# Ledger of designs, part 41: designed miniproteins, single chains, continued (5)

Each design is a single chain, and the fold is of that chain. pLDDT is the mean over its residues in the fold that is shown.

## One batch from the design tools (miniprotein)

Design m17404
Fold by ESMFold2-Fast:
Structure m17404 (fold): chain A 85 residues (1-85)
Amino acid sequence: MAAEEEARRQRRVEEGGARARDIVARTTEALEKETDMGGIVDAVTEASERLAALLAEDPATRPVVQEGAREIQRALEAAKKRIAA
């Protein structure tokens, strides 16, 4: 029983991880193509809302959501440097 509960939680975390990676991939791709700060802000805001919703659905996804947020932060910093160049 406990092992089955752990397996179900792990599956939800994996499904949440796939959703988080999709959000990160789409946001990173959008940030790579952005030419102004308004588009960057919009992309980051949308991603943050989607990741927050995912975390609210299942708190067990917190580590995956936190890692996704860090990846978006790195992409944001890269986009800022690209636009400044």
Scores: mean pLDDT 77

Design m17405
Fold by ESMFold2-Fast:
Structure m17405 (fold): chain A 90 residues (1-90)
Amino acid sequence: SNDELVKEVVKLLEEAKKAVEEGDFEKAKELVKRATELVKTLKSLTPEQFQLIGKKLEELADVATEKGALEVAEEVQKLADEVVQKANET
C-alpha cells in the first residue's frame, strides 16, 4: 500500500541517519538512494506524510553536514526534491 511505502521510506531515512552517526557514509548513501526510488513509486503524499518525511530529511541532512558526509547530504537534497515533486503531483 502507499502507506506501507511511506513507512519504508521513513525507516530507510532513520537507518541512514544511524549509518552516518556510525561513520558508514557509503551505507547511508545507498539507503537514501533506495528511499528516492521508493518515493518515485508513490501515488500520493498526504500533508502529514510530506511533513514527516521532510522532518526526517532535515534531521539526516544536519547530521550528514556535521559529520562531513557531503555526498550523503547531496543525495538527501535529491530525495527532498523528489518528495516536493511528488507532493506537487498529488
Scores: mean pLDDT 86

Design m17406
Fold by ESMFold2-Fast:
Structure m17406 (fold): chain A 82 residues (1-82)
Amino acid sequence: EKKIEEKIKEFEKIIRQAEAAIEAGNLDEAEKLIDKAGKLINEILELLSKQDEDTQKKYKPKFDKLIDKGREVREKLAAARA
């Protein structure tokens, strides 16, 4: 579980950096950070798939929020490029 919690924290940090990059007009940096966050989501999914059902159920709401936040930041990047 500690590895999942650490990756969730890393995702949150990277997404904040991506939002700051968008605000600064550094869109190429924001895209790289969003790509890195996407890789972390895949790593979290892989770790969760190896856990028992109770652990997966415990982390599902947190994981769903990460997916929603990633989508929101991607939409902000797209709007900034338009």
Scores: mean pLDDT 82

Design m17407
Fold by ESMFold2-Fast:
Parts: sequence; structure tokens; C-alpha cells
Structure m17407 (fold): chain A 65 residues (1-65)
Amino acid sequence: VQALRDQLQELQEQALKLLEEYVEAFKRYRATKDPADQEKANELAKQFAEVMRQAREVREQIVAA
């Protein structure tokens, strides 16, 4: 149980970091209009969504235990 809670905490911290990086990348894209900056923002958004999905699965395992 504790291991799953520790994993959930790590995933939440990763999600926050990715969200901060996404906001920075999106602001850069807004300023530059560079397709490379848009791709960077989109990639970070995908990574954020994946981490949130993993966090949800871990939360469900904690509830089921």
C-alpha cells in the first residue's frame, strides 16, 4: 500500500513539472509562432496526459486494495 502511495506522489510531482514545462513551451510558441515550439508544446501535453492516466490507474489500485 505504501509503495503505491509513494508511486502516486511521484507521478503527481512529474505531472506538475510537465505542466510547468508545457506552459513555458506554449508561451514560447505564442511569441515565436515557430512550428518547432508548437511540436514541443504538443509533446509535453501528451506526456502530461500519459502521467495523469498512470496516476489514475495507481489511485484505482489503492482503492481496490
Scores: mean pLDDT 82

Design m17408
Fold by ESMFold2-Fast:
Formats: structure tokens, sequence, C-alpha cells
Structure m17408 (fold): chain A 106 residues (1-106)
């Protein structure tokens, strides 16, 4: 698939440019490259989302919020459902697990 080719290309580009990448000490250029890779893996074709991911990678305080929004888009569930699952809500957890199971079977 074109997505698999894009993921492979993104991984090769990151590895070639940043072989000793330290995720705790990212430069803005490294963050943008990683953000583009993450967006491609999730099937997100939106430059505003790429920018937001890059900013979250550089600013650790915002990473949780961005991760929840990306999971929401990838799974097709609300951010509130994901938060409830993290907080221990059994119904929300079962809903997310069923969606992950369906995705893993494709």
Amino acid sequence: SSTSERIAAADAEVEARFPDLDTDNLTPEQAELLARGIARILGIDDPAVVKRIAEALLNKKDQEGVALELLSKALGVSVETIRKAIEGDEKARKEILELLKKLSEE
C-alpha cells in the first residue's frame, strides 16, 4: 500500500538524518520529521496536525493532550471515552479494546 511505502520512507529519512536520536532533547527539525512520520502512520494528511504534533514533541507539557486527540482520530472514538478508559471505566476500556482488536485483525 502507499501508506506502507510512506512509513518506510519516513523511517529511512529519520534514521539517515538522526541515527542517534534522543527523544528527550529533540531539535525543532527532528520534531517536525517525527511529527510527519507519526501523521503518516496514523493516516492523517493535515499540515496543521503535523505542526501540533511537532510542538507537543518539543513541549512535553502538551504531549498527553495531543496523544489523546490522535488516538481519538485513529480509533473513531471521543477524547472523553479515551480519558474514561485511562481513569479505569470498564465500559470505556471494553469499547477501546474491541476497536483495537478489530484493527489488529485487518
Scores: mean pLDDT 65

Design m17409
Fold by ESMFold2-Fast:
Structure m17409 (fold): chain A 94 residues (1-94)
Amino acid sequence: SDVNDVMNMISTIIAQGRQAGRSMDDVVDTFISQMQSQGYSLDQIISLLQQILDQIQQNIANSGITTPYTQRMIDFIQSIIARVRAMQQQQAAA
């Protein structure tokens, strides 16, 4: 599924970014660029990321456990959503 493919992409990009010592902003920009080059629109990126956040939050609610890795995924996804929304606002203003 697209959701599982995107989750795997997020995990890979976070791991690669950490190994390379890259900033969160650089990793976020890399993710968005990779999604767009695969044909995803900004609306589709937001929709998929919201579905992933809902799944993560449901897993936390069911387990009562949040790992440092899980928190980094949440922070990363929220950063991407914020960036994509800013990009949409810039496109609407142009």
Scores: mean pLDDT 82

Design m17410
Fold by ESMFold2-Fast:
Structure m17410 (fold): chain A 89 residues (1-89)
Amino acid sequence: DELAELEEELRRLLKEYLGLDDEQIEEVLRAIRELAEASGLDLAEMLSLVIRGLLNLKKLREKGKLVLTGDLTPQSIVALAINLAEKYS
């Protein structure tokens, strides 16, 4: 199941790189589903974009080039990941 594999990788990244708990991870997944529906994008495509963005976040953090500021809502996490996926592809 491609969607299950993508969701599992996303859960791992959110837990390891952002330190989110299971409840926060489910809120992020809900925000991704809502954004995919609103944007007319395939859910698997949206999950892949967010995963790519989080991998880019990890690289920037390792280089000391990214500081996260302000309230990290599920929607802001998704927006940040998509922005990083596009900017550092």
Scores: mean pLDDT 77

Design m17411
Fold by ESMFold2-Fast:
Structure m17411 (fold): chain A 85 residues (1-85)
Amino acid sequence: MEAEKLLEEGVEKLSKELYEGFKGGGMDTEEGYELLKKWARDVAEGKESGEIEPRTKKGLEIAKKAREVGKEAKKIKEEEEEKLK
């Protein structure tokens, strides 16, 4: 489904941006990257508040973008489901 593809691609892009932002902070591991990717997906799906250290400006910016990606994916999914009603 196009909504799922948009969500997956958005999460991948945002998690990579977040990973680059944390690179100097000791998150230079595959485990760190997977953790950030899971967090970004959870935020986009509305399962997580986007709570990262309050002083991490990059994390807050990515959380906002992740919520926007999730909102857009939901809109596309709802439009596709509406066509089937």
Scores: mean pLDDT 65

Design m17412
Fold by ESMFold2-Fast:
Structure m17412 (fold): chain A 71 residues (1-71)
Amino acid sequence: MKKAVVITGLSEEEAKKLAEELRKKGYNATIQNLGEPSVVITGLTEEEAEQLKAELEKRGYKAEIVDVSKL
């Protein structure tokens, strides 16, 4: 099943750097403008999304899990 992780509260520069870092790790990360610069990671299982959210929250980011159908 397809899940996404959305990271908000970023500057444009922070979003670019985070998206590049996550892509180097093999994630499908894109920069989206959702009213503010955001990074959206798609193509995740529920377990992968939970793990990524926990890692990002440990780094001080605001991350949420959404269904791809809600994007």
Scores: mean pLDDT 79

Design m17413
Fold by ESMFold2-Fast:
Structure m17413 (fold): chain A 68 residues (1-68)
Amino acid sequence: MEEKAKKAIEEAKRYAEELVRTTDLSPEQIAVRAAKKALELTKDLPDEIRNKVAGEAARYALELARKR
């Protein structure tokens, strides 16, 4: 379970990095997309874990995008 959550966070963070480099989306839009990616990757996990993973991905994405 934890391994799947960790991989989901890593993949969502990588997705956010791609969006920052390839799009002109706002930091907020990139954060939302990263959170959605994390939720899709963790659909089989409990909601508490899914929300934690999505929050971590969104926070990372927002910080990264704001550095543009």
Scores: mean pLDDT 81

Design m17414
Fold by ESMFold2-Fast:
Structure m17414 (fold): chain A 98 residues (1-98)
Amino acid sequence: DPELEEVANIPDREERLKRLVELGYITEEQRERVLNAKTPQEVLDEANEVRYSIMQWYKSQNPDLPVAYTSDGRLVAALPPEVRELVERIHIQIAADG
């Protein structure tokens, strides 16, 4: 996914989140929650929400994509390995800024 790869290569946290909104992977509300997170735990929780939002976007674009649900009902999509690696890079980048 060249657009998600573009996002993973943006060095600035705020520009990365803005690009995720522009591409439709997350909402502006989700971006605001990440930016307003005050503790490392809050940043991790919002980074997890971003990850789930990206997986929901992939399922919406690929209806045949296999999915599982977490115990609390969050969708986890069986992403191709290259896409999964990009999602994990973005998650780590957001979580590390906490």
Scores: mean pLDDT 80

Design m17415
Fold by ESMFold2-Fast:
Structure m17415 (fold): chain A 84 residues (1-84)
Amino acid sequence: AAAELAREAARAGRAGKPEEALRLANEGANVGRGGAQLAAGAAALAAAVAIALEKYGGMSAEEAAELAALGAEEGARAAEAGLG
């Protein structure tokens, strides 16, 4: 669940829907516990950082979406590995 929500957040970010991406990532963090919660939280933070870099750091929206997707993917892998 948490890993799937993190991947959905990445897709929403790439679709140019940062508010939806953050909502999905936060939902994943709330559903998950332990490692899954931490991984979902990391994905949400990566998405937020990418959005901030796009708005204030001169990064393009496309580059920000790619960075957010990479963070969400790494978070999803960590959640899957941490599900024990």
Scores: mean pLDDT 63

Design m17416
Fold by ESMFold2-Fast:
Structure m17416 (fold): chain A 58 residues (1-58)
Amino acid sequence: SEVERLRQRRAQVQRAYDATIAALSKLPDKQQADEDIALVERHRARRLAELDRQIAEA
């Protein structure tokens, strides 16, 4: 179903962001990494909220 496809998309997007955050956490510039992680987490929250809206409307 469309809902199942959107849920799979959401899970894939979440995993991609989790992987990005994990990679950033290993960078030598800790201060810059922490700032970049915060920005990525805000972007992730916005993207997942949009997908959640699409799922609710499907």
Scores: mean pLDDT 87

Design m17417
Fold by ESMFold2-Fast:
Structure m17417 (fold): chain A 90 residues (1-90)
Amino acid sequence: SAAVQELKEFWEEVNRELAEISDEAEREQAALARLARYFGVDEEVIRAALAGDEAARAEVERHLQRRFLELRNQIKKAEERYQEHLAQLE
C-alpha cells in the first residue's frame, strides 16, 4: 500500500532528523508524536501500524486519503481564484 510505504519512509526520515536525541525511548516518543500530527491520528495508531496491525494501517490509509482530498480541494479553490482574477483583468 502506498500509504503504508509513505508511513515507513516518513518514520525513517523523522528518526534520522531526531538522531541527536540519544535516548531511544525519548526519540521514539518524539517521532510518534510527529507522525501522529502529520497523519492526523493518535500516537498509538502509528505505533500499531508500524508493528504491522492491519486495522491501524487501514486507519492511517483513511486519514491519508482525507488529507489528499483536502489538498485537492484547496488546489481547486486556488485555481478558481486565479481564473476570477484573470477575468477581472480582461
Scores: mean pLDDT 75

Design m17418
Fold by ESMFold2-Fast:
Structure m17418 (fold): chain A 78 residues (1-78)
Amino acid sequence: MEEKLELARNLLEGLRVPKEKLLLYAELVLNGQNVPLVLERSVPPEEVPANLEALEQHLGPRYPEFLLAFLEDVKKTP
């Protein structure tokens, strides 16, 4: 379980998407929608940790569930 959550966090760090788009994506994925993350508005790498922290705060108890759903969504994207 923990290895999957860590893999998901590492993949999210590579995406460099704005916080707003990341939060929206998370809600869609948690609602069972298969949504490719193609909304690439580049952010500096230094901003990524703060964006991931904001995502974790936004989701709260749903954060681990989102990470697992995110891995499934990524598998469905070519």
Scores: mean pLDDT 71

Design m17419
Fold by ESMFold2-Fast:
Structure m17419 (fold): chain A 99 residues (1-99)
Amino acid sequence: MEAEELLEKGKEYLKEGKYDEALEYYNQALKIARERGDKKLEAEALSNIGDVYFEQGKYEEAALYYVEAGNIYASIGDRENARKSYQKAIEALEKAREQ
């Protein structure tokens, strides 16, 4: 299965609230992206893992994944996706402080 197909399956499971299954697919996509040296797909997989933790209310964990995704996007010159990832991290940290 291609990394992009694994990301799509992960998103479907996340919509169904099947967090463990979503994480399994996203972690498989992350592994393939890293093996290929595909930094864009690596950042996309990390951001999607962050979304799973955010939906679970694990906001501090979500923020760590969003920051890692943002750092990778920034490293490849993708300023827009880096900015969006850092904004998600800030939102997650704000939610963590409300708990």
Scores: mean pLDDT 89

Design m17420
Fold by ESMFold2-Fast:
Order: sequence, then C-alpha cells, then structure tokens
Structure m17420 (fold): chain A 67 residues (1-67)
Amino acid sequence: LSAEEARKAAERAKQLAEQAKKAGDYDKIKQMLKEVDQARQLALASGNDEAAAILAETGEYLKKLLE
C-alpha cells in the first residue's frame, strides 16, 4: 500500500463515514474503523510508515464520529 493509495482510501473512508453518520448507521462506521485498522497493521508490517500514519489519523477521525 503506497502513501498515495492510503490518502485516497482515507478520503473515501471519511466521505463514507460522514454519509453513514447522517444515515444513523453507526455499525457501518464501526466496520470501517476495523477495516482501516487492519490496513494500518498491514502498512506497518510492510514498513510503510507514511501510509500507516495516514491510516492511523483516519482511524482517529472515525472514532471521533462515533462519539
């Protein structure tokens, strides 16, 4: 996973999470958070620290939406 791919994924995830919040679908946001965390773990395992950092910030954004 490249940093560019991580940025695109982060933007898409934030957009979808905002839509899910408007719809009251918090389960979808929780599922997306799990997927983002899994992607972050894979980026770390691959030594792509920049992609991992982008995904970590995305995860924090999604957690904030759940509160």
Scores: mean pLDDT 81

Design m17421
Fold by ESMFold2-Fast:
Structure m17421 (fold): chain A 89 residues (1-89)
Amino acid sequence: MDGKIVATSKKPVEEVAKKLEEELSKRDEVEELSVEVYPDKAVITVVLKSDADINKFADEVEKILEKLGLKVTSKEPKGNVLTIIVKKE
């Protein structure tokens, strides 16, 4: 509530965030998932199990985002944490 995430209702960003949560939460290697939606971008943070292949997971997430019509502007794997930034057009 504080910091207020504002997205206009007709943008695919809100629907993409929900579909990403659903797609990523069904992966056995995912421990935690957070999506922050802003007016101009979304930030997706995924925490994987320590034994997960983060590079392979990052590739799969990028494919999901591309299929959902989002442009990935940044993809940063760090240890078992993957941070992805996407922009809306």
Scores: mean pLDDT 70

Design m17422
Fold by ESMFold2-Fast:
Structure m17422 (fold): chain A 81 residues (1-81)
Amino acid sequence: LEKELEEIAERLLELALQALKAQQAGDQQSLQQYVQQAQQIVNTDLANLRDKAQKAGKLDEFNKRLKELEKRIFAELQAYL
């Protein structure tokens, strides 16, 4: 669970950085593609992991770790900006 959530967070951070670079370059097509890829990860991989955690009785742990990862990703993006 923790490793799977970390891998999802890493992929989302990479896409966010690519989207930021595309936006700065005025590359609207690449920006939209990266946003769509991030939405796909959230709607499939992250949602599936949440459901798996709920069935395992680890929903509270999942939600706590997700909040911690969101704060970390936000801090990383702020440092890049």
Scores: mean pLDDT 79

Design m17423
Fold by ESMFold2-Fast:
Order: structure tokens, then C-alpha cells, then sequence
Structure m17423 (fold): chain A 66 residues (1-66)
């Protein structure tokens, strides 16, 4: 759904799902990519960007912006 309702816009939801799968569930970038229908490289790049933006606890920081 392409609803313009913060906090669950599609881009924010994708970021949260990547963080949940990689950080909390311990999935590899390839496994997370398969679950989300994304290339491994997209998962890897997005995760690294989130770590750079939010630091050591990107999931908690991103949730705090919602």
C-alpha cells in the first residue's frame, strides 16, 4: 500500500524490516533480501546507510522518529 500516513510509509517500513531481520533476527543480507524481495546489495547498502545515519542502535533510533 502506498499510503502517505506516517510512520509506516513504504520506505520507512522497508528500513524497519531490514533492521529487524538483520539486527534482531540475525539473518544474512541474502536471507533478508529473499524475504523482502530485494537484491542482497540493496539490503547491504540500506543497512550500512542506516548504521551511518543512526549509529549503534539504528532500529531504536528509527522507531523514535516515528
Amino acid sequence: SRLVLPPLDPATLQRLMILELVERRGYSYAEAGELLGLPRSTVSRTYRALRREFGEDPLAALLATL
Scores: mean pLDDT 74

Design m17424
Fold by ESMFold2-Fast:
Structure m17424 (fold): chain A 67 residues (1-67)
Amino acid sequence: HMEEFLKELRELLLKHGVDEKTANAIVNAVKKMLEKGVSLETVLELLSRSRHPKIQEAAREFLERLK
């Protein structure tokens, strides 16, 4: 369920100290990627390589939860 993944991603971004505006922008970008058929795992892998350390930490934690 896409909405559940987007909610969990937003909660993790906020937990790791990403501000609401940035978290919402990332969630909107991820939603568009998922709608285009990109897998959640691929999206999270891309986020784990971002230049923003807090986004990297949030993506890494989400990937660990998928194990």
Scores: mean pLDDT 84

Design m17425
Fold by ESMFold2-Fast:
Structure m17425 (fold): chain A 100 residues (1-100)
Amino acid sequence: SLLEELERELSELLALVKENFSDEDYDVFKILTENLLKMFKWAEEKKVPKEVLEEVVEIILKGIEESKELIRKGASFEEVYKVFSEALSEAMDLLDKVLE
């Protein structure tokens, strides 16, 4: 399912954040991922069209991939956080337009 794929990819990203950054940075990032999962579950409950949920997941998965690449290249937490949060903002904007 889309949720299971999202949960798996976020777990892998969180593991990389934990290995490469401070415990404080990890905690901040973990809260963002937990809020994202809560929002996605809420969107499914609100019966957002599957096509929109698929687009949201694609945006987030791309953000996760870019974040993983940055971590492997030795980027700062600020750079990783920016890329990931920009992907989240794009996904949330898409959901907000459909939920209006």
Scores: mean pLDDT 85

Design m17426
Fold by ESMFold2-Fast:
Structure m17426 (fold): chain A 100 residues (1-100)
Amino acid sequence: MKEFLEAYEKAKKLLEELTKDSLNPMALTDEQLEELRKFAEELGEIGKQALAVAIRELLKERLGIELSPRDLANYLERVLGLKISPSAVSKALKLYEKAS
């Protein structure tokens, strides 16, 4: 739990910094995508889970788009090359909701 929340806060700050000047937070540059991949590699499964939740919250806040766990897993695999199951994303969202 604590490790996930710490990873989430780091993912949120990283994503906010990378997208601060972007009108569309889904339109990230290759360099910005590399920073997100590096974050996930350093923290492993917890990093991927934290990043999925941070992306969902960012899109919800800025675009009013609420992605499902499946859509988030597909986004991470297709855009970032990070493999995560929809079940792992769903579990991460539940951990986030309990902490909120």
Scores: mean pLDDT 79

Design m17427
Fold by ESMFold2-Fast:
Structure m17427 (fold): chain A 58 residues (1-58)
Amino acid sequence: ASFPPVPKATLRSYLESRGLSLEDINTLLALDNQTLLQTLAQIEGLTPEALLERIQAY
């Protein structure tokens, strides 16, 4: 599925709020938005759509 683009600044702030290391944050932010959202959703046990809503509410 195609997801709307999320600004990298918003993604970084969200990832920092989750307590991820700088190395992990930089690795994730190097991915395209779709791959990043799918990877994070798997890690957090959410659907990519639910994760998107959580990031937008942050």
Scores: mean pLDDT 75

Design m17428
Fold by ESMFold2-Fast:
Structure m17428 (fold): chain A 85 residues (1-85)
Amino acid sequence: MEKEREEKEKEEKLKELEEKKEEYLNKGVEYSVKAIEHAVLATVAEREGNEELAKEHRELTKRYNEESNEYEKKFREVLEEIRKL
């Protein structure tokens, strides 16, 4: 009885970790896309001579890249937890 319970708990934990893995991957991609979008907008603003707008978009690019990197770290941590199961 104990062994069957432990296997079931491992399967439930694996499912939860796979759901977190997908969530962190999706969030990482979302922030990465936002960073790329603002990087492009910064280039456009710079070409138009709007240095203040270019600076704003560069700062947003940096922030979104930092958020994307945080979700990548969380994704890697979940992968290590799955590997240990």
Scores: mean pLDDT 86

Design m17429
Fold by ESMFold2-Fast:
Structure m17429 (fold): chain A 80 residues (1-80)
Amino acid sequence: SRKEEELNYLIDLLKVYEEKWEEIIKKGEEITIIDDNDNEITLSKETDPEVKKNILKKLLIEQLLKNGIEQKLIEEALAK
């Protein structure tokens, strides 16, 4: 169905953004974000892997929303 095609497209987009952010961090560059507690957090190669994973997920969601992707579809793609 078209919904399944859109989900697969979103999964691929998520991988592209994840690879982009991971590559930036691996190069020693820093990414600054705001967490759920309104704390400004800098992501670097020294950042705890669990914390990095959770924050990258939030960055990916934000990027997809900026590209006009529906939040519900993003949540379904991330659940896979």
Scores: mean pLDDT 72

Design m17430
Fold by ESMFold2-Fast:
Structure m17430 (fold): chain A 94 residues (1-94)
Amino acid sequence: SELEVEIALGLLRIAVGVAKIVGDEEAARLGRELIELLEEAREAARRGDLERARELLERARRLLEELRKLDPLVARAGERALRALEEYLRELEE
């Protein structure tokens, strides 16, 4: 569901905002990079470029491994957004 992707990305933006407020600059920086990758993947999926979307999701997965070590809240929100996008890609293949 595209709505589930939008909700998950919104929650990720909130988690990144919290990281900034508490002074976790590295987690905030990587979280912003993750948001950019996931937004680009969503745009690629909307245009029917499923191969590009999958490539971007693989890059997002690698970034999530780094975030998991820095900020569990940002990482958890990012994992939810990644899963929502993977489900959206599956829906588009139907």
Scores: mean pLDDT 86

Design m17431
Fold by ESMFold2-Fast:
Parts: C-alpha cells; sequence; structure tokens
Structure m17431 (fold): chain A 56 residues (1-56)
C-alpha cells in the first residue's frame, strides 16, 4: 500500500510513511494489525492527506 502510494504520487516511501504515521498517531492506532486494517478501510483519508501535502 505505502509503496503503491509512493509510485502514484511520486513521493519517496519515507515521506508517505511519515504521512501515514501522522494519521495513525492522530487516530490513536497502535498495533501493526490495526494500522493495516485502517489503511484497507480508509484509503480515501490517506490519499486526501497526501494531496493536501502536495498542494504546497
Amino acid sequence: SIVALSKKYGLPVSEVSKLVNELFEEKGIKSDLEKANWLRENPEEIEERIEEYLKK
């Protein structure tokens, strides 16, 4: 998922990971399983966060 987002938006994997981790921190998501499930259930939220970042 992170690698696919990196390719889609032309961002380094490290930058995508940072944005994803910021969302997990905001949502209080702690475990790797919960993180994986959240990304699968909420693909639009992470893409929106990346698009906001790219508008700078």
Scores: mean pLDDT 78

Design m17432
Fold by ESMFold2-Fast:
Formats: sequence, C-alpha cells, structure tokens
Structure m17432 (fold): chain A 60 residues (1-60)
Amino acid sequence: MSLIQTAQQGQQIFDQTYQQLTQLAQSLGLTVSDSDIHRQSSIIALTQLGVSQDIIDLST
C-alpha cells in the first residue's frame, strides 16, 4: 500500500474506535475524559495496525 492509503486506514480505525468508546462510556454512564478516550482509541488503532506495544507506550 502507498503511505497515503496506510494513513487513511489508520485514521479510519481511530475514528471508528473513538466513536465506539464514546458510545460505550455514555451507555455505561461513565465519567471518562476526552483525553482518556483519545488515548485508548490511539492504543487500539496502533495495535490493529501492528505497531509494537513499546512504540504505543512512547506515543500515548
């Protein structure tokens, strides 16, 4: 894949995960900050892209 296609794939995964986590938090009545949702969405997206846990820990 081109670099652009890989970037678009990552953004799509992130956006989908962010929406799912936001909806889940609302459904459970949890007080979760936007920063926490952002962090978890980034971790999930990077994991799905095959990024190692060490790199994820450095970027989130």
Scores: mean pLDDT 72

Design m17433
Fold by ESMFold2-Fast:
Structure m17433 (fold): chain A 74 residues (1-74)
Amino acid sequence: MELTEEQKEEIEARLKAAGVKPEDIVDAGYVPVGDRDQYAVYAETKDGKVVPLGFFDSREEAEAAAEYVLELAK
């Protein structure tokens, strides 16, 4: 669904902290976290690095976060 500005800023801050440029992103996705009712969002880079971007409380938010990361790469 729609991400908040705070969620977008957090995603961008995590990518920057990991030294990842938008153009280096080749994929983004999310996976359910079995021991918590949350979804882990990640980005994948051209060199095979997986960057954790945080945990989201709903599948819809996690999907929107992954889509936002992919839009940054375009």
Scores: mean pLDDT 79

Design m17434
Fold by ESMFold2-Fast:
Structure m17434 (fold): chain A 99 residues (1-99)
Amino acid sequence: MKDKLELEQLEAFVRIAGYLASKAPSEADIALLEKLIEQISEFEGEEAKRALGLAYYTLGETAAALGKNELAIEYYEKAAEYLTGEEKEKALKKLEELK
């Protein structure tokens, strides 16, 4: 199992990447977030699942901002699989808005 601190750093990078993409979304932001998901997927447990869900949600937001609605739907569906509570409801609402 990887270190919890490393997982927390990856989650922080997802949040920063999402914030930057919210200002000026690009294909490079999708590629970066996909690489972060690959790294996070090496972790196990509930915190890793939440980090994956947040990363997929951020990918969905970025894809939608670029007009890639089909890709955004796929990523929001993935986000809803990993997220719980209010975060999951937010992902499901975004999914309904795009379908």
Scores: mean pLDDT 81

Design m17435
Fold by ESMFold2-Fast:
Formats: structure tokens, C-alpha cells, sequence
Structure m17435 (fold): chain A 80 residues (1-80)
């Protein structure tokens, strides 16, 4: 059920995300991703939303960080 709720949240935001790919900047895409994470949290995916927000925040602050570093930070935040 959580998987289905997360999928529904992603699908709901997909048309707007696709439109912003062609006309929006990185900040607009970041904002849409945060809205998706807010919806995931509302659907009961609190741990996933926390992990996703931490990953996005770290990536934004450290654009050249390798994926492993972003993942390690996000997991540490989610475990706290």
C-alpha cells in the first residue's frame, strides 16, 4: 500500500515535472521534488520523505559530491 501511495504521488506531479524540464530552472525542479516528498510524508512515508529531503539538501549544498557521500549523509539524518 505504501508503494502504491508513493507511485500515486509521483504520477500526480509527473505532468508538471515534465513541463518544467523544458521551461523551468533547477530551482523549480527542486521545488517540485520537495512537493512530491511532502505528499509522500502525508501518505505515511515519513522515513522516505526524511531520507529524500536530506539527500536533496546535501546535493544542493555539495553539487559535486559522489552519490555514495549523498547517500551516507541522508541515511545518517534518517537514523537520527
Amino acid sequence: SLEAKVQAAIERQRPEAEALKDTGGREDVYRLLMEVLDEVERQGGTDLATLGRAALDYRRAHPDAPPEEVEAYALAVAAA
Scores: mean pLDDT 69

Design m17436
Fold by ESMFold2-Fast:
Structure m17436 (fold): chain A 77 residues (1-77)
Amino acid sequence: LVEKAREEAEKLRTLPYDEAVQRALDFAEKHLSPLAVEALRAELAGDYQTAEELVKQLSPEERIAVSYLLEAVRAAK
């Protein structure tokens, strides 16, 4: 999981922001729990308080995966 998320993140960095957001969410929907998807959506929406509460409930692997996707989307701008 972590390695797949890292590989996807590298691809996201080369994309336009809107496409990077769509692909990050698609990856999360396919490979992560619904809770991780909601955490990623909250972070992207700027709802950092909700995102922090959700992230605390994730497995260590999912926290790392969400972190890689989020960092890559932010870099895609």
Scores: mean pLDDT 80

Design m17437
Fold by ESMFold2-Fast:
Structure m17437 (fold): chain A 109 residues (1-109)
Amino acid sequence: SKEDQILKILTLLTMTGGSVTMAVRAAEGGGLQVARENLETARGLWHDMAKMVKSIFPQYSSQVDQLQAEFDRIVAEMLAHITDPARLRALAEQALALVKELQKLINKA
């Protein structure tokens, strides 16, 4: 059902946010490889979720593509500054804001 598909999207979106948060925590603890893996996981989860959103809500395709481009940019910046905990925290807040923005779009559908 459409409701089941929405729940799957929201689950992937929650997991995306969790992976971003775990990446910051790992980097703060000096676990740079674990931090990189969690950021790559977050990007993959977002991309899978975005494909599903565009399939179910094609009217949001342009907005989803814009949010994905911003998310990918933030993740790339986090990877480039993985040894800078202050910058990682600031970038993670931006990434989590995009997660919330996409969640609001889905909730309006």
Scores: mean pLDDT 91

Design m17438
Fold by ESMFold2-Fast:
Structure m17438 (fold): chain A 78 residues (1-78)
Amino acid sequence: TAEVEKRIQQVAFDAGNAIQQALDAGKSSSDALKIGAQTMLQKGKEQAEELEKQGDTEGAKQVLDASLTGTQAMLDQS
C-alpha cells in the first residue's frame, strides 16, 4: 500500500540521515554504514509495530523485511 511504501521510505531516510551525521562527525564510511544499519533496523521495527497496532500485519511484515534487507546491504558494504 502507499502507506507501507511511505513508511519504508521514511526508514531509509532516517538511516541515510544517521549515515550523513556520522560522516559529518568524522566517522569512517565503515562505521557510518554500521550506524545506518542499526538505525534502519530500529526504525523499521518501530514502523512495523505501528502497522501491527493498526491491524496491518502483512504491511508490518513488508516494512520489517525491507528494513532487514537494507540493514544487511549496509553491513555487507561496511
Scores: mean pLDDT 87

